# Designs tried in a protein design run: designed miniproteins, single chains, continued (3). Part 14

Each design is a single chain, and the fold is of that chain. pLDDT is the mean over its residues in the fold that is shown.

## One batch from the design tools (miniprotein)

Design m8458
Fold by ESMFold2-Fast:
Structure m8458 (fold): chain A 74 residues (1-74)
Amino acid sequence: MEEELEKLIKELEDRGHTQLAEAARNAYDAVKKGDERKAIAYIFSVFALAVEEGDLETGERIVKLIFELMEKEK
């Protein structure tokens, strides 16, 4: 999760998607702090922004991360 978010942030910054990168950093910070509820909320916000901007590749990656978080809840 954390490593995947870090990679996503770097890719978004390199592509100039600064708002998406900032939202992803908020999700990353929440994951590192162990705040699962905020992490899920921020990850969902990144998904919504990615879809709005037409970045379907980022949207798909975020959906996979959400499912990984849900599996860890077991």
Scores: mean pLDDT 75

Design m8459
Fold by ESMFold2-Fast:
Structure m8459 (fold): chain A 92 residues (1-92)
Amino acid sequence: MTLYQRIEAILAQFGASTDVEEAKALLEQAAMEVLLHATSTIKDESKRQQLVNQIAQLALEALENLKNGAPRSVVKATLDRLAELIKQVLNL
């Protein structure tokens, strides 16, 4: 299983979750998986921090949309953007 496939599975669980705390934990798990991969793969510290920050920003946007009661379609759109960015950024 690729990192992207693992993240995609976690994001699917997030989208199915009705519990905000469970959703937060799932998103933190996804962020940790991406950070561990970036840390082991990207040697340039500045580039690594920039990429991690971009991913973290979209993850935060998804969480805020969920917390604010945004329609599930809006949350899904943000998660789809996050998954695509992770795929592009990590060349997965």
Scores: mean pLDDT 70

Design m8460
Fold by ESMFold2-Fast:
Structure m8460 (fold): chain A 81 residues (1-81)
Amino acid sequence: AVDILVEIIRADRRKAVAAARYALLHPEDLELALADPETRALGELLQEAVARYREEAEALSDEETHELVGEAQAEAARRAA
């Protein structure tokens, strides 16, 4: 479902900003995503999102971040089923 998740995040600017904030708060998760060939595309997307949306990501609330990331994950799971 990682490829579907990448597609969903790329298509939705708000989800990309939330993904950037998640990566800023959890750099260890970003490093793990980049190290695993299966999740590398997601890790690269997160790096791009951080570079592009850092200021907006830092301004986003933790609650809004969790909601938007959760929505993206739920949609990816739904499409994978």
Scores: mean pLDDT 84

Design m8461
Fold by ESMFold2-Fast:
Order: C-alpha cells, then sequence, then structure tokens
Structure m8461 (fold): chain A 100 residues (1-100)
C-alpha cells in the first residue's frame, strides 16, 4: 500500500543514517559507550517505525536490514579491524532485538 511504502522509505532513510553515524564514530575512534549510545538510539527509532508496518511487511524489512548489517560487518572487519569485534557484537544485539 502507499502508506506501507512510505514507512518502508522512512526505515531505509533511518538505516542509512544509523550506518553513517556508526561509521563516522568508528573512524573518529569513539568510545564503547558512544558506540552503544548510537546503537541504542538507532534501534529505538527503527523499532518504532517497524511497529507501523503489517506483520508481513515487517518480516520482509527485517530480512533486508539483516542483509545490510551482515554486509556492514564484513566491510568493518576489513577497514576497522581494531573496532570490528565490538561493532559486530553491537550489530548482532541490534538484529536480535528486531526479531522480537
Amino acid sequence: SPEQAEIRKKIAEEILEFINKLEDAVRNNASEEELKEIVEEGTEKILELLKQLSEEEREIVIAEIKEEFEHLIKVFKEKYPEKAALVEKLAKEFLERLEK
């Protein structure tokens, strides 16, 4: 539906902002506390938008988000090996929250 399509667009925009904030923070050698704050803020915004989707649309969008974050983790392991383990842990915790 047009309404569901608009919500999906907002989720895509929030995911892009979330990923950009995480990458900027990692590049600037942000603390673990700062990275956790970014992940918590991003998680809450995405969960609020996901609640506005039908169950069917939500499952599709969650699957798409998982693929995007799996790709992000691979990129971060190559570009930012010093922070990769922490980012992977936080990303997995984020993805787990989306499944509930």
Scores: mean pLDDT 86

Design m8462
Fold by ESMFold2-Fast:
Structure m8462 (fold): chain A 70 residues (1-70)
Amino acid sequence: SKVEKAVELLSKDPWLVEELKNSTEEHPINYENAVDFIRTHRPDLAAQLADISDEDLKKGLEELEKKLKS
């Protein structure tokens, strides 16, 4: 699925993985801002994610965060 593809590709960015690992329930990551950051400041990753909607990318971020927190 597109969400599974997003999780795999997002897991390869060390900065994003660290941000997700350091998020808390009191200070959650803003997924919309994270999507905008990736599409603006991660050109190689953004190109690989070009066929994935922002909604599926947000779901990918949520799934990756859950895996990193488990």
Scores: mean pLDDT 82

Design m8463
Fold by ESMFold2-Fast:
Structure m8463 (fold): chain A 79 residues (1-79)
Amino acid sequence: SPEEKKVQEEMEELIERLRELHRQSTDPRLSTVLAITIAELQFTIDLLKKGKISLDEARKIIETVREQLEAAEAELERQ
């Protein structure tokens, strides 16, 4: 559906941003968390494509990941 495609595009955009932060991170703990989050989003996209997760659940995951991404960006900007 058009809504499913939009949610998938949002998740792909978040994966791109997380990959960029992962490239910039020199902290092994932050790098590990970013790598896990990327893998979880890729798995969520697969579940959405297979109809095993709802659009509402996918949107909640996007919201949570956006919060985590903002926190990670703030941590990297702190010197």
Scores: mean pLDDT 85

Design m8464
Fold by ESMFold2-Fast:
Structure m8464 (fold): chain A 76 residues (1-76)
Amino acid sequence: SAVEARLRELERRLREARTIDELEDIRRELDALRAVTTDPSLQARIDRLIIEVQRQLALLIGAPFKAREYEALLAA
């Protein structure tokens, strides 16, 4: 599936990401995929990647991160 192939590429890019700009680009593409994805298993995978992007962004900017808060926002 095109969505699965895109998710594999985003997972790879996330592992290689070193800058805020790279993480923000990955987040933007994940948000776009989430908007068009109707498969619950793929939505869960996208949501997990969004949480990981936000964790890595928080580490780079020195901000506190709470995964549960993002999980609650994505579930709403």
Scores: mean pLDDT 82

Design m8465
Fold by ESMFold2-Fast:
Structure m8465 (fold): chain A 75 residues (1-75)
Amino acid sequence: MSDAELIQKVLDADPADHALLAGLMQTEQQAISDFLAYGDSIGDPNAKLFLAKSVLEATGQPRTLAEIQEIAASL
């Protein structure tokens, strides 16, 4: 799967996935760190992309796939 296809899949994610990630972001910082570390340990790039998308959705601003990818890469 290409990075663009992966990011598009994240953008098309259902509301339940967004709510789950938003909930994690509102918990203790340790829970967020554990989530990202788990994703990295199993090689799941979606964890960072879903988190980046959730943050961008919370701001209410439209973003390009390239901007989301750049933000995800910084996590």
Scores: mean pLDDT 53

Design m8466
Fold by ESMFold2-Fast:
Structure m8466 (fold): chain A 69 residues (1-69)
Amino acid sequence: MLTLDEEAAKQALLDAGVPEEYAEPIVKAFKKHLEEGLSPAEAVQKAMLDAKLPQKYWVKAGKALLDNL
């Protein structure tokens, strides 16, 4: 089972330039969807949608999350 380090994932989002207001909601949603058995790619997509992340940050956020699995 994939183990997500929530602190590392949150920091990676901040380092990638994702605003702090979105970082924690994205990490929480990503962890939830991974625990539901979704693929990492689907979990990333749903996490960004759930957090209402502006599309201009999606590439950076997606890469940061996937690099921390």
Scores: mean pLDDT 79

Design m8467
Fold by ESMFold2-Fast:
Structure m8467 (fold): chain A 89 residues (1-89)
Amino acid sequence: EELYRKYFEAAIDLALRAAERVSPEIKKLVEEGAKYAKQLKDPREQARVADELTRAAFEAIRDPERGKKLIEEVLKYTKELAEKQLAEA
């Protein structure tokens, strides 16, 4: 549990640093994804989303358009999952 939390925090920090090197817009998308990920009930799901955001942010360094689409996809499903978990709580 504590290990997943530390991993999540480290992965999000890395994702934000990578996104900041691309553009302010990409950084804001990663910040939004991180906010929804924090709302997830399972620390393992939080860590998984953080991993996907980190991979997408690094992809955006190589290909900004592709990376942005990947971040948008992660953001969309993370938001939907967070909303579903709140409704089930």
Scores: mean pLDDT 82

Design m8468
Fold by ESMFold2-Fast:
Structure m8468 (fold): chain A 60 residues (1-60)
Amino acid sequence: MRNELAKKSLVRSLEETDLSKTPTSTLIYQAEQIARHFEMSEQQLQELIDTALALKEKKE
């Protein structure tokens, strides 16, 4: 549940952002903040980062 909510929160945040102009470091930072808020594991954080990077790649 927390992992699902964190992914939805990240996707929603990224939909409001111009991903083509957003640095990878900013996306990682956003994923880390969401993971911290939802008390996610390091592995779950990596999955969240991978999701953010995949969304950025799809826009480019």
Scores: mean pLDDT 72

Design m8469
Fold by ESMFold2-Fast:
Structure m8469 (fold): chain A 71 residues (1-71)
Amino acid sequence: GDALALLREALAAVEAGASREEVARLLTEYHQASPNGGAHAAAGRALELVREGASREDVARGIRGAIQLEE
């Protein structure tokens, strides 16, 4: 669905070296579109990693976890 597409777009953005603001925007859009469940919680954790200035690798790992839970 459209929500899963937002997670995949966020992962692609991280891997392409997009700004932290752009990654946070995509994760926020997903979090608002999918307000419940394990994928929501995992995406929220990935968003916090972005806010805390965590490495792109740690953020990407968090987003991949959310994708696996959404599928």
Scores: mean pLDDT 82

Design m8470
Fold by ESMFold2-Fast:
Structure m8470 (fold): chain A 87 residues (1-87)
Amino acid sequence: SLEELEKEARERAPYIATVFLGAEKALLDGDPITLEDLVKAQEAIKTNWDETKKLAEEFMEKYGLPKPEELTPEMIQKMRDEILKKR
């Protein structure tokens, strides 16, 4: 049903946000993340949910991000603001 699809999308959004936050932090740390790596991550998100979830968990562990299921829009914005202040 549409309701089930909306629920899945809401559950996926925090993991996607974690991947993007991890990528932004990696760039701050001087990690060699290229635009090509970001495009590959974007494609993985669209084609393989298990890969997206794994990437989110790896970034959470490496960069000390909150658990994806605990992420709110307000927390995401706060973390992005902190990243931008360092640039």
Scores: mean pLDDT 66

Design m8471
Fold by ESMFold2-Fast:
Structure m8471 (fold): chain A 86 residues (1-86)
Amino acid sequence: SSEISRAAALYSGYAILAVGYEVEAELVRARAKAYIAAATPEQAAEVARYEEEARRRIRELEEEARRAREEAERYKEKADKLEEEA
């Protein structure tokens, strides 16, 4: 049915969105690690600010990924139930 197809599509869409947020969080982490490794002692204050901003951004992205995973799970359950009723 079109409703099963829609639920399956939304499951896939939210799963892809979650992966996107997870990948971005890892990229932020990798960039922060590289920046910190390349920094001079004179840049200690800038490094501390960058680390805190990166940590905040990673937490935000991980929370968005978690929400997208929860939406994906809801649509997967909906698709599964609709298939059982068909």
Scores: mean pLDDT 89

Design m8472
Fold by ESMFold2-Fast:
Structure m8472 (fold): chain A 103 residues (1-103)
Amino acid sequence: ESEVVALVVGLYILSIGYEEDARLKTPGRNPEGLKEASKILKESAKKADELLKQGKYEEAKIVIGEGVKKAAEVLREKGAISEASAKKMIERAQKLIEEARKS
């Protein structure tokens, strides 16, 4: 329960961080990729929060994981993060999804 709340908050914080990086035009980080990833994470956080309010904790974890995977793929494709960083994000997100589906 509290862990899922922390994940939703973390997703929101990550989205703000990407939006700020895009606004600052940080060298080596494509602003279009950062903006698109931020949007994906905000949409996923909103959906996960609605599931959390319904007591659907495992479904919320799946939504969070899928959102992080999509954001990582966009960040990689648009050159906003390294290939290695994107793979680590995808692996962590996939683990969260698999753990949720086992519950």
Scores: mean pLDDT 84

Design m8473
Fold by ESMFold2-Fast:
Structure m8473 (fold): chain A 98 residues (1-98)
Amino acid sequence: EDFKKKARELVEKAMETAREAIDTANQAKKVGLKDIADELIQTANEMLEAARKTLEAIESGKASDDEVAELVSRTGGLYGRAKALIDEAKKAIEEAKK
């Protein structure tokens, strides 16, 4: 019962973090940090795809609990990576402004 609720919460957090990653990438581009901007956009797109597949598996009811758990694990891993990249990009942007 709680598992599906937590999975939906993770999907929502992943989608919000993807928006922040894209916004951060746009700021990075403004200060000439193209490589980290491109990596942020790629990671955001991969995370959005994983989050969508996770949500579809939950809502369709056709996926096993193990399949949903695997998708949740993948989405969580991408979420953690995206957050780390956002933090790194924000630090690089501030350094580039100095």
Scores: mean pLDDT 84

Design m8474
Fold by ESMFold2-Fast:
Formats: C-alpha cells, structure tokens, sequence
Structure m8474 (fold): chain A 75 residues (1-75)
C-alpha cells in the first residue's frame, strides 16, 4: 500500500516535470522561429502539448533519455 502510493506520487511528479520541460522547449522553439506576437501563445500551447505527447510515447527507460530523444527529433 505505502509503496504503491509513493510510486503514484512519483509518477505525478514526473508528469509535472514533463509538462514543464515541454513548455520550456515550446517557448524556445517559438523564439527560434520568430513567431508573431499574436500567434505566440497559441503556438506555444500547441507545441507544448505536442512535445508532452511525444515524451509520453517515447520508448525510453528514463525521463532524461526521453528528453534527449525528443531534442534530437526536433532539431
């Protein structure tokens, strides 16, 4: 019981970290592309959701490896 609860909390923390990472990568990409201010928020949200989905679907044993794979795919 206690171990299962801890694993669930750790997964929630990892999910939060993935969301933050996806958001940061989306902002960096939008800045690199010089997206117009009026489209910036919409494009950041779209890219963040896309990067989060990609991180969740990557077959890698660690968050660090998933991040490295995602960066390689978007470069």
Amino acid sequence: MAAERKEQLEREIDDGLKRIIAGVLAIAEVNKRKVPEEEREKEIRRLADEYLERLDNLDAPSLSEKLQALIKEIE
Scores: mean pLDDT 74

Design m8475
Fold by ESMFold2-Fast:
Structure m8475 (fold): chain A 69 residues (1-69)
Amino acid sequence: GHSLESLAAAVANVLDAHGIAYEPAAPAELVRRVGTDLAALGRATAVLLDHARATGRRITVADVERLVP
């Protein structure tokens, strides 16, 4: 049920709530790779959060491609 656009917005809202900077295309790329499984999206978003916190850098599309095959 959810649109890909609404899921990308949900991912962006989680990143924003945690103060994590990201490339505008990164949430949509995550949804494209993971699909519409909310549990899988939650786990993948947590991986990106942990990576951003560990590196102190913004999340890029390349980070999504590397961390979420």
Scores: mean pLDDT 85

Design m8476
Fold by ESMFold2-Fast:
Structure m8476 (fold): chain A 80 residues (1-80)
Amino acid sequence: LSPEEKEKAEAEIELGALYTNTVIHAIGARDAGDFEKAERYEELADWIGEQIARLPDMTVEEQRKALEEAKKRYEEFKKE
C-alpha cells in the first residue's frame, strides 16, 4: 500500500468504529428513556454515515478533515 492508500484505509476504519460507538450510545440513551440524548446521537451517527459514504470520492486531506470533525462532534456530545 502507498502511504496515501494506508491513510485512507485507516480513516475508513476509524470513522466506522466511531459510527458504531455513536449508534451504541444512541441505543443506550433510548433504552434509558433519555430520548433527547438518543436523538442527538442518532443525528451524529447519520452525519458520520454520510461521511463514510463519501470517502471513496474524497482526497486524503478531505478524509482527514471529516475524521477530525467527527471526533470533535463525538467528544462535544460526551461532555453534554
Scores: mean pLDDT 82

Design m8477
Fold by ESMFold2-Fast:
Order: sequence, then structure tokens, then C-alpha cells
Structure m8477 (fold): chain A 94 residues (1-94)
Amino acid sequence: MEETIEAIRELEEKYPEAPSPVAAIRRAMIESLSLTEEERARLLAARSPLELAEVLLEIRNERQPASAEELAAARAKIPGIAAELEKAIEEYKK
């Protein structure tokens, strides 16, 4: 938890013009990943940690197709990952 909060703080310091922690995270992902224009537009449209995680999984699966079982298992983890990130953002704001 503390490690995630520290990462969010560092991203906001690196991208002070970002309107929210989610926007700073999205900016870092766009700069770190070799994205096509279409993939970048999809990521820019994501407004929440849940949407960011779902878009990243879809892009990953499009580039390296996983089995149906592996994709289902990864999708099942997304709500938990999104909830942990949302909680870390809330704690960071305190």
C-alpha cells in the first residue's frame, strides 16, 4: 500500500499539470508504452483505475493473445487491482 501511494506521489511530482492522480498515471503509461494512435486514444478515454486496467488488458491481449482461461483469470483480477489503486489514491490525498 505505502509503495503504491509513493508511486502516485512521484507521478504527480513528475506530471504536476495532470488534473488528477489517474491522469498522471495515464500520462506515465502513455509515455512508457510504445502505443499506436488508436491505443493511445483508448487509454486517454479511460477515466478511472478500473477503465485503465481494462484498456491495458485489451491492448495486451490484442498484441499477445492469451487463452480464454488466462484472459478470464486476468479479467477477474481487474476489479481488485482497480479497488486497491483507488484506495491508494484516496490515502494519498489525505
Scores: mean pLDDT 73

Design m8478
Fold by ESMFold2-Fast:
Structure m8478 (fold): chain A 71 residues (1-71)
Amino acid sequence: SAAEKLAEKKAELERKIEEALKDFKHYVEELTNVLKKITKKEGDQWLEFFEQLAKIELAARKAAVEKEILA
């Protein structure tokens, strides 16, 4: 039925979005660990800036995900 096809597409989209967010979170964690090794001698300014950008980007992606689910 058309309703079943819509429900299946919605579930598939939600799954793909969740996977994309997980990959991004993992990548951020790995980069943060690398930056900690680099910036610990030079100060934490770049690490803090990167962490702030990562938070903003994650929030934006989460908002986009929510909007797509509601559409």
Scores: mean pLDDT 71

Design m8479
Fold by ESMFold2-Fast:
Structure m8479 (fold): chain A 79 residues (1-79)
Amino acid sequence: MELTEEERKRIEDAVKNMDKEALLERFKQALKSPDPRVQLLAAYALGLLGTEEAIKALQEMLKSPDPAVQKAAEEALKR
């Protein structure tokens, strides 16, 4: 699973310019999506937020039985 450069820029802009608590709730909901691409986008955004709550959400993804979801969380946490 890969994020495009355009997707990365849009997430970075959103994180810089929008309310962090509202973004956190949106991305936590996105992590529950059955779409692995949506989960990858949410993990990247949570990694950019870097709040304690965002980090906890990423740590829960590390417990996922899906290797792709686990890998996305690992990469986001290394930021």
Scores: mean pLDDT 73

Design m8480
Fold by ESMFold2-Fast:
Structure m8480 (fold): chain A 85 residues (1-85)
Amino acid sequence: TAAERGALARRLAALVERAGELQERMKKSDLSPEQREAVLAALAAAGRALDAAQEALKNGDVTSARTHVDEAEAALDRAEAILEA
């Protein structure tokens, strides 16, 4: 539905903003090399999922878009957990 597409588009926009904030936090954080590599891997996974979600929304594939938005959120949650440790 149009409401479902609108909700997913808003979630996608919020996750893109969150990804940018976490990238900036990583650059300013005193992380071990192992922690930095783990954050970079999580952010890369989030970026791929966000790109896939955007493409799915563009093609009207709401089911795939929802799956990729959820994948991106999970990846960003992992990055944030490492940054808060």
Scores: mean pLDDT 88

Design m8481
Fold by ESMFold2-Fast:
Structure m8481 (fold): chain A 63 residues (1-63)
Amino acid sequence: DVEEALRRILGAVSMIGEVDEEKVAEAAEIVRRHPEALPTMLAQARRKGASEEQLQRLRDAAA
């Protein structure tokens, strides 16, 4: 379900705290399974200070 996917994504971004490669990889795995949630994940990760390269990894996972 999309709502459950969004809940997991919000949880993953919260767990990122300071965005690092390992947390981005975990978030990318979630986005890979639920590409429709990519925009929400990008917005949340950006709020947590994710770099453009880290955001690109999320986009790549959705493709």
Scores: mean pLDDT 68

Design m8482
Fold by ESMFold2-Fast:
Structure m8482 (fold): chain A 73 residues (1-73)
Amino acid sequence: SKEFIDNKLKEIEKRYNLTPEQKAKLISLLKDYEKVVEELRKATENGDEEARREAMQKLLDIINEIKKIIKES
């Protein structure tokens, strides 16, 4: 949701001076995070172990990208 993204971005901006490019990339990554969390939830409910593993890997990749942006701030 827009509210979730806006709140998370505001929390990060309290600690880090983000460039406009870093901010745009973070917004994109937070949107992807919400989508993948929903994918993981659905895969878990359906017992789809392959989809669950794929969603978990996507989550780790997104988290690592967010960490890289924050580290460069």
Scores: mean pLDDT 82

Design m8483
Fold by ESMFold2-Fast:
Formats: C-alpha cells, sequence, structure tokens
Structure m8483 (fold): chain A 71 residues (1-71)
C-alpha cells in the first residue's frame, strides 16, 4: 500500500539525515523485509546496505545484489 511505502521512505530519509539511531533504523529495516510489499522490502534492504557500508562492506554488497534481484 502507498501508506506503507511512504512510511518506509520516511524512515530511509531519517537514516540519511541522522534523525534516528542505527539501532532503531536496523530494527525498522528488518520489519520492512517482512513486508509483502516489494517496494517496502527494497527500502528495507537499502537501509541495511547503508548501515553495513562502514562496518561490513561485504554484507552491504550482498544486500545491494539482493536489491537488484527484486527490481
Amino acid sequence: EKKEIEEAKKILMKVLSGEISDEEARKKAEEFLSSPIKEVQIIGLQILALLNMATDPKKAEELKKKIEELK
């Protein structure tokens, strides 16, 4: 649904602006991966890839590949 997609986008923007902690962002991203909506799942994967870029670049690369598969 459009509402769930908009909420996921808001969380992604808050991650990018630093308005929420990495821990909170990770919890939200994992919830999004459980969504039946493909667009919400993609946003969840984008958040996880962003969070892992600094700490686990190999994991971030795997998540980016998964995003490409869903598109």
Scores: mean pLDDT 79

Design m8484
Fold by ESMFold2-Fast:
Structure m8484 (fold): chain A 96 residues (1-96)
Amino acid sequence: SMEEGKELLERALEALREAIRHAREGDVEGALRAAERALALVQEAAERGYLSPEQAEAIRRALGEAIAHAVAGDLEGAIRALERARRLVEEALEEL
């Protein structure tokens, strides 16, 4: 199950990197799809107990801010929030 937690968070990290890439390219739709995929993976990791409630809330908040910025067309704001989510996921992976 530690391997499952690592796989879920590594997949979330990959989706976050994809979201950042799409946002940097000006692809709002691509950024949103990748950010939503990252959110689903983070929620799954939290439900299975691979994230503390505090870690899960911090990551979900950063992802929610990224999605809100992207929907508003603020890709710079979206990138900043996605980079915050990426750092939080990387920290959670190191604690597994």
Scores: mean pLDDT 90

Design m8485
Fold by ESMFold2-Fast:
Structure m8485 (fold): chain A 87 residues (1-87)
Amino acid sequence: MAAEGERLIREGETLIRVINLLRELGLRREAPPAEQWPEILANFPTVAQLIQEAQRLANGDEEKALAIILAPARELLARGRELLAAS
């Protein structure tokens, strides 16, 4: 259904935007934007789970955590686009 495809695309896009933001802050050696996380995670439970799992697997390495999340984000975008094309 179109609504499901749109939701998956938005979830994947949000995750990629968060990854890009954290990467930019990491390059500047700044702390992650803590104030923005609760709102993003509340709206996208799958994003919350992916971030938590990536942080656990990366054992505190932020760049490794971002790399782990990026692949599923791209997969969500691809699936969302396929559902929209089928709708």
Scores: mean pLDDT 60

Design m8486
Fold by ESMFold2-Fast:
Structure m8486 (fold): chain A 66 residues (1-66)
Amino acid sequence: SEKEIRLQILKLTLKIVRDSELYLKDHLQANAASLDPARLQAMLDALNSSIALLDDKIAELERKIQ
């Protein structure tokens, strides 16, 4: 249905955002020695929180799509 197509597009969009945030997390960890430890930790905490929220929303959409 049209509704299912829109939910699928939203899910794919959120997965792309999640992949981008994981990529950023990996790059921050790879460059940890060049970064202030407190700033690095704050950025990692923010990314981990965002990824967790995205995971919850993706799971919610998957339940609605079947």
Scores: mean pLDDT 88

Design m8487
Fold by ESMFold2-Fast:
Structure m8487 (fold): chain A 83 residues (1-83)
Amino acid sequence: SREALDVEAELALITMEVAIHKKMLEKGYPVTEEDIESLKKILERAKEVLERFKALGDEQGARWAEEVIKETEKLLKEMEERL
């Protein structure tokens, strides 16, 4: 459905934002409180996307969102440990 495609596009944007934070961390850029707050907001958006996929019955989208949530939570923990 078109709604499912719109939700997939939002998750793709979230995935890109998470990848940018991960690459900055890997390159040794300092972690800031603003980075932590940014990633927390990204995590909430990813959780909303998961609920949208579940409401649409999109099992593949839901699995993708769950993997993005897991990766984002792991990154958030690593960034908090480096503050």
Scores: mean pLDDT 87

Design m8488
Fold by ESMFold2-Fast:
Structure m8488 (fold): chain A 76 residues (1-76)
Amino acid sequence: SPLPEYEYKEAPQEVIDKLNKLAEEYENEPDEKKREEIEKEMEKLIRELEKREKGKVLVGWDENNKLVLQVARLKK
């Protein structure tokens, strides 16, 4: 059986920008407890995006070490 056919859409730029800002804050945060808070905020944004777009968020990195996000949805 073929793999499920997915439609891929780039995530809203505002969400990508917010996640990149949080990732930068995470990298520069020396306090482990504060890093856990940032990680939870990033996870929340991803889950809210998945619910809003009714798809699965795919997270990757570009050549400049910036987060890139796509939403995968089943076609039809």
Scores: mean pLDDT 82

Design m8489
Fold by ESMFold2-Fast:
Order: C-alpha cells, then sequence, then structure tokens
Structure m8489 (fold): chain A 82 residues (1-82)
C-alpha cells in the first residue's frame, strides 16, 4: 500500500540512503514511473505482481536520489528497509 511505501521511504531516509527534502521531485517521479512500467506484469501476477511493482518503484527512488549506488547496493538497501 501507499502507507507501506511511505514507511519504507522514511526508514531509508533515517538510514541516510535517500534525502526526501533534497530529492523529493526525482524520488516521486522515479517511483511513479517504475510502478507504471510494472503494471502489465502486476495485472498478470495479481497481488504478487503489485508488490513487485511497488518494490521496483522504491528501488527506482533510491537510485534517483543516489545515482552513485550500484544496482546491487540499491537493491540491498531496499531489502534491508523491508
Amino acid sequence: SMTETEKILDELEKRGVIDLKKHSRVISSAYVGAVLRGIPLALEEGEEGIRRAKRDGIFAAVKASNPSLSDEQAREAVDEAL
């Protein structure tokens, strides 16, 4: 849900992985874009697909706020915040 996404983003900010105050626009844009791209798979896979699309959105937000992180580092940060 959006509430779960907000909790994860808050946890990532507390860990210093993202800066919501400085990067709010790029975080929001990256998150929405990734979720929308995940919708076709989410429609096919049901609840599991929706969860995956939201996770991909959070990953995109982390990458947008920290472009220097590798995909593996960003994925690990998301996994640790979940």
Scores: mean pLDDT 68

Design m8490
Fold by ESMFold2-Fast:
Structure m8490 (fold): chain A 74 residues (1-74)
Amino acid sequence: PVPSPELLAASKEIVRDEAKLRGVELSEESIEEAARRMAEEFLRAKAEGVSAEELQRRLLEIFEETVEEEKRRR
């Protein structure tokens, strides 16, 4: 499933807020990539009927992977 523009925009704001909260600097490209992956995972998790706890864990893993990728680019 393709994320809606609304879901993608909301996911971008979540990624930006989390990055600010943790004091990490992410490029706009990294923010867009993470937001897209999170939106896709959210839709997939909803279709699978996973728990809120499992969904949160998966989204956190995507965020952490994005931070590691950003560090590798520097």
Scores: mean pLDDT 81

Design m8491
Fold by ESMFold2-Fast:
Structure m8491 (fold): chain A 100 residues (1-100)
Amino acid sequence: SVEAGREYGRLYIDAALYLGKGHTERALAALARGDLEAAEAYLEKARELADKYVGDEEVRKKVAELAAKAKAIAPTWDDAVQEGFLAALEEAAAEAAARL
């Protein structure tokens, strides 16, 4: 169940990185250093970029692929799944901080 939460969380993070590009990566790096205000600001920019491209055919195809993968492994939400999801977020934040 923790592993299922981690896989599900990684798919969400990968989708956010794909849609938000560098803004999502900067948000993750800010989260890793505890800068919540900077993380929130970068997430807003990532959302604006995602909204701009949701009508694009290639973006729709990629989002559909990620959604299908997420649906196929979607676990029943419980404390273990939440723990795995947060672990995936922490790992991604550390990766982004190391790259920037």
Scores: mean pLDDT 75

Design m8492
Fold by ESMFold2-Fast:
Structure m8492 (fold): chain A 63 residues (1-63)
Amino acid sequence: PVEEARQRLMQRAREFDKKRAELEKKLNDPSLTEEEKQSIRAEYRKLVDEMNAELERLDELQR
């Protein structure tokens, strides 16, 4: 279970890096509105929250 949780965290980290790169590309799109930029920032926040939740879960499993 701990090893499986660690593998999930690794997968989430890769997804986070990929999404970060996508956000950088989107922010360079001149057609983006302020509302669309706010949506992109919300996606980033969601990814951070998901990563934190996985970290807390892994910590609990190790206790």
Scores: mean pLDDT 74

Design m8493
Fold by ESMFold2-Fast:
Structure m8493 (fold): chain A 75 residues (1-75)
Amino acid sequence: SVDEAIRAEARQAAENAVELAGSKDPAVQTAALLLAGLAGGSGDKELLREAAERARKAPNKEGGALVVKALEKLI
């Protein structure tokens, strides 16, 4: 279904956002924020919460905090 396809794409976007949140490069952090926004398009609040918790554990705390804030704003 379309909803299942959207959820699959959103899950992938959330995983990529969490991965990129660990970067100290501002351009990579911007890409992570865009991917977090794409994940939000799913409307799956539980998926967004799980991604936010993983982003909190990112090696770069500043980049992680930005992604967490973006994901939580969509919940």
Scores: mean pLDDT 76

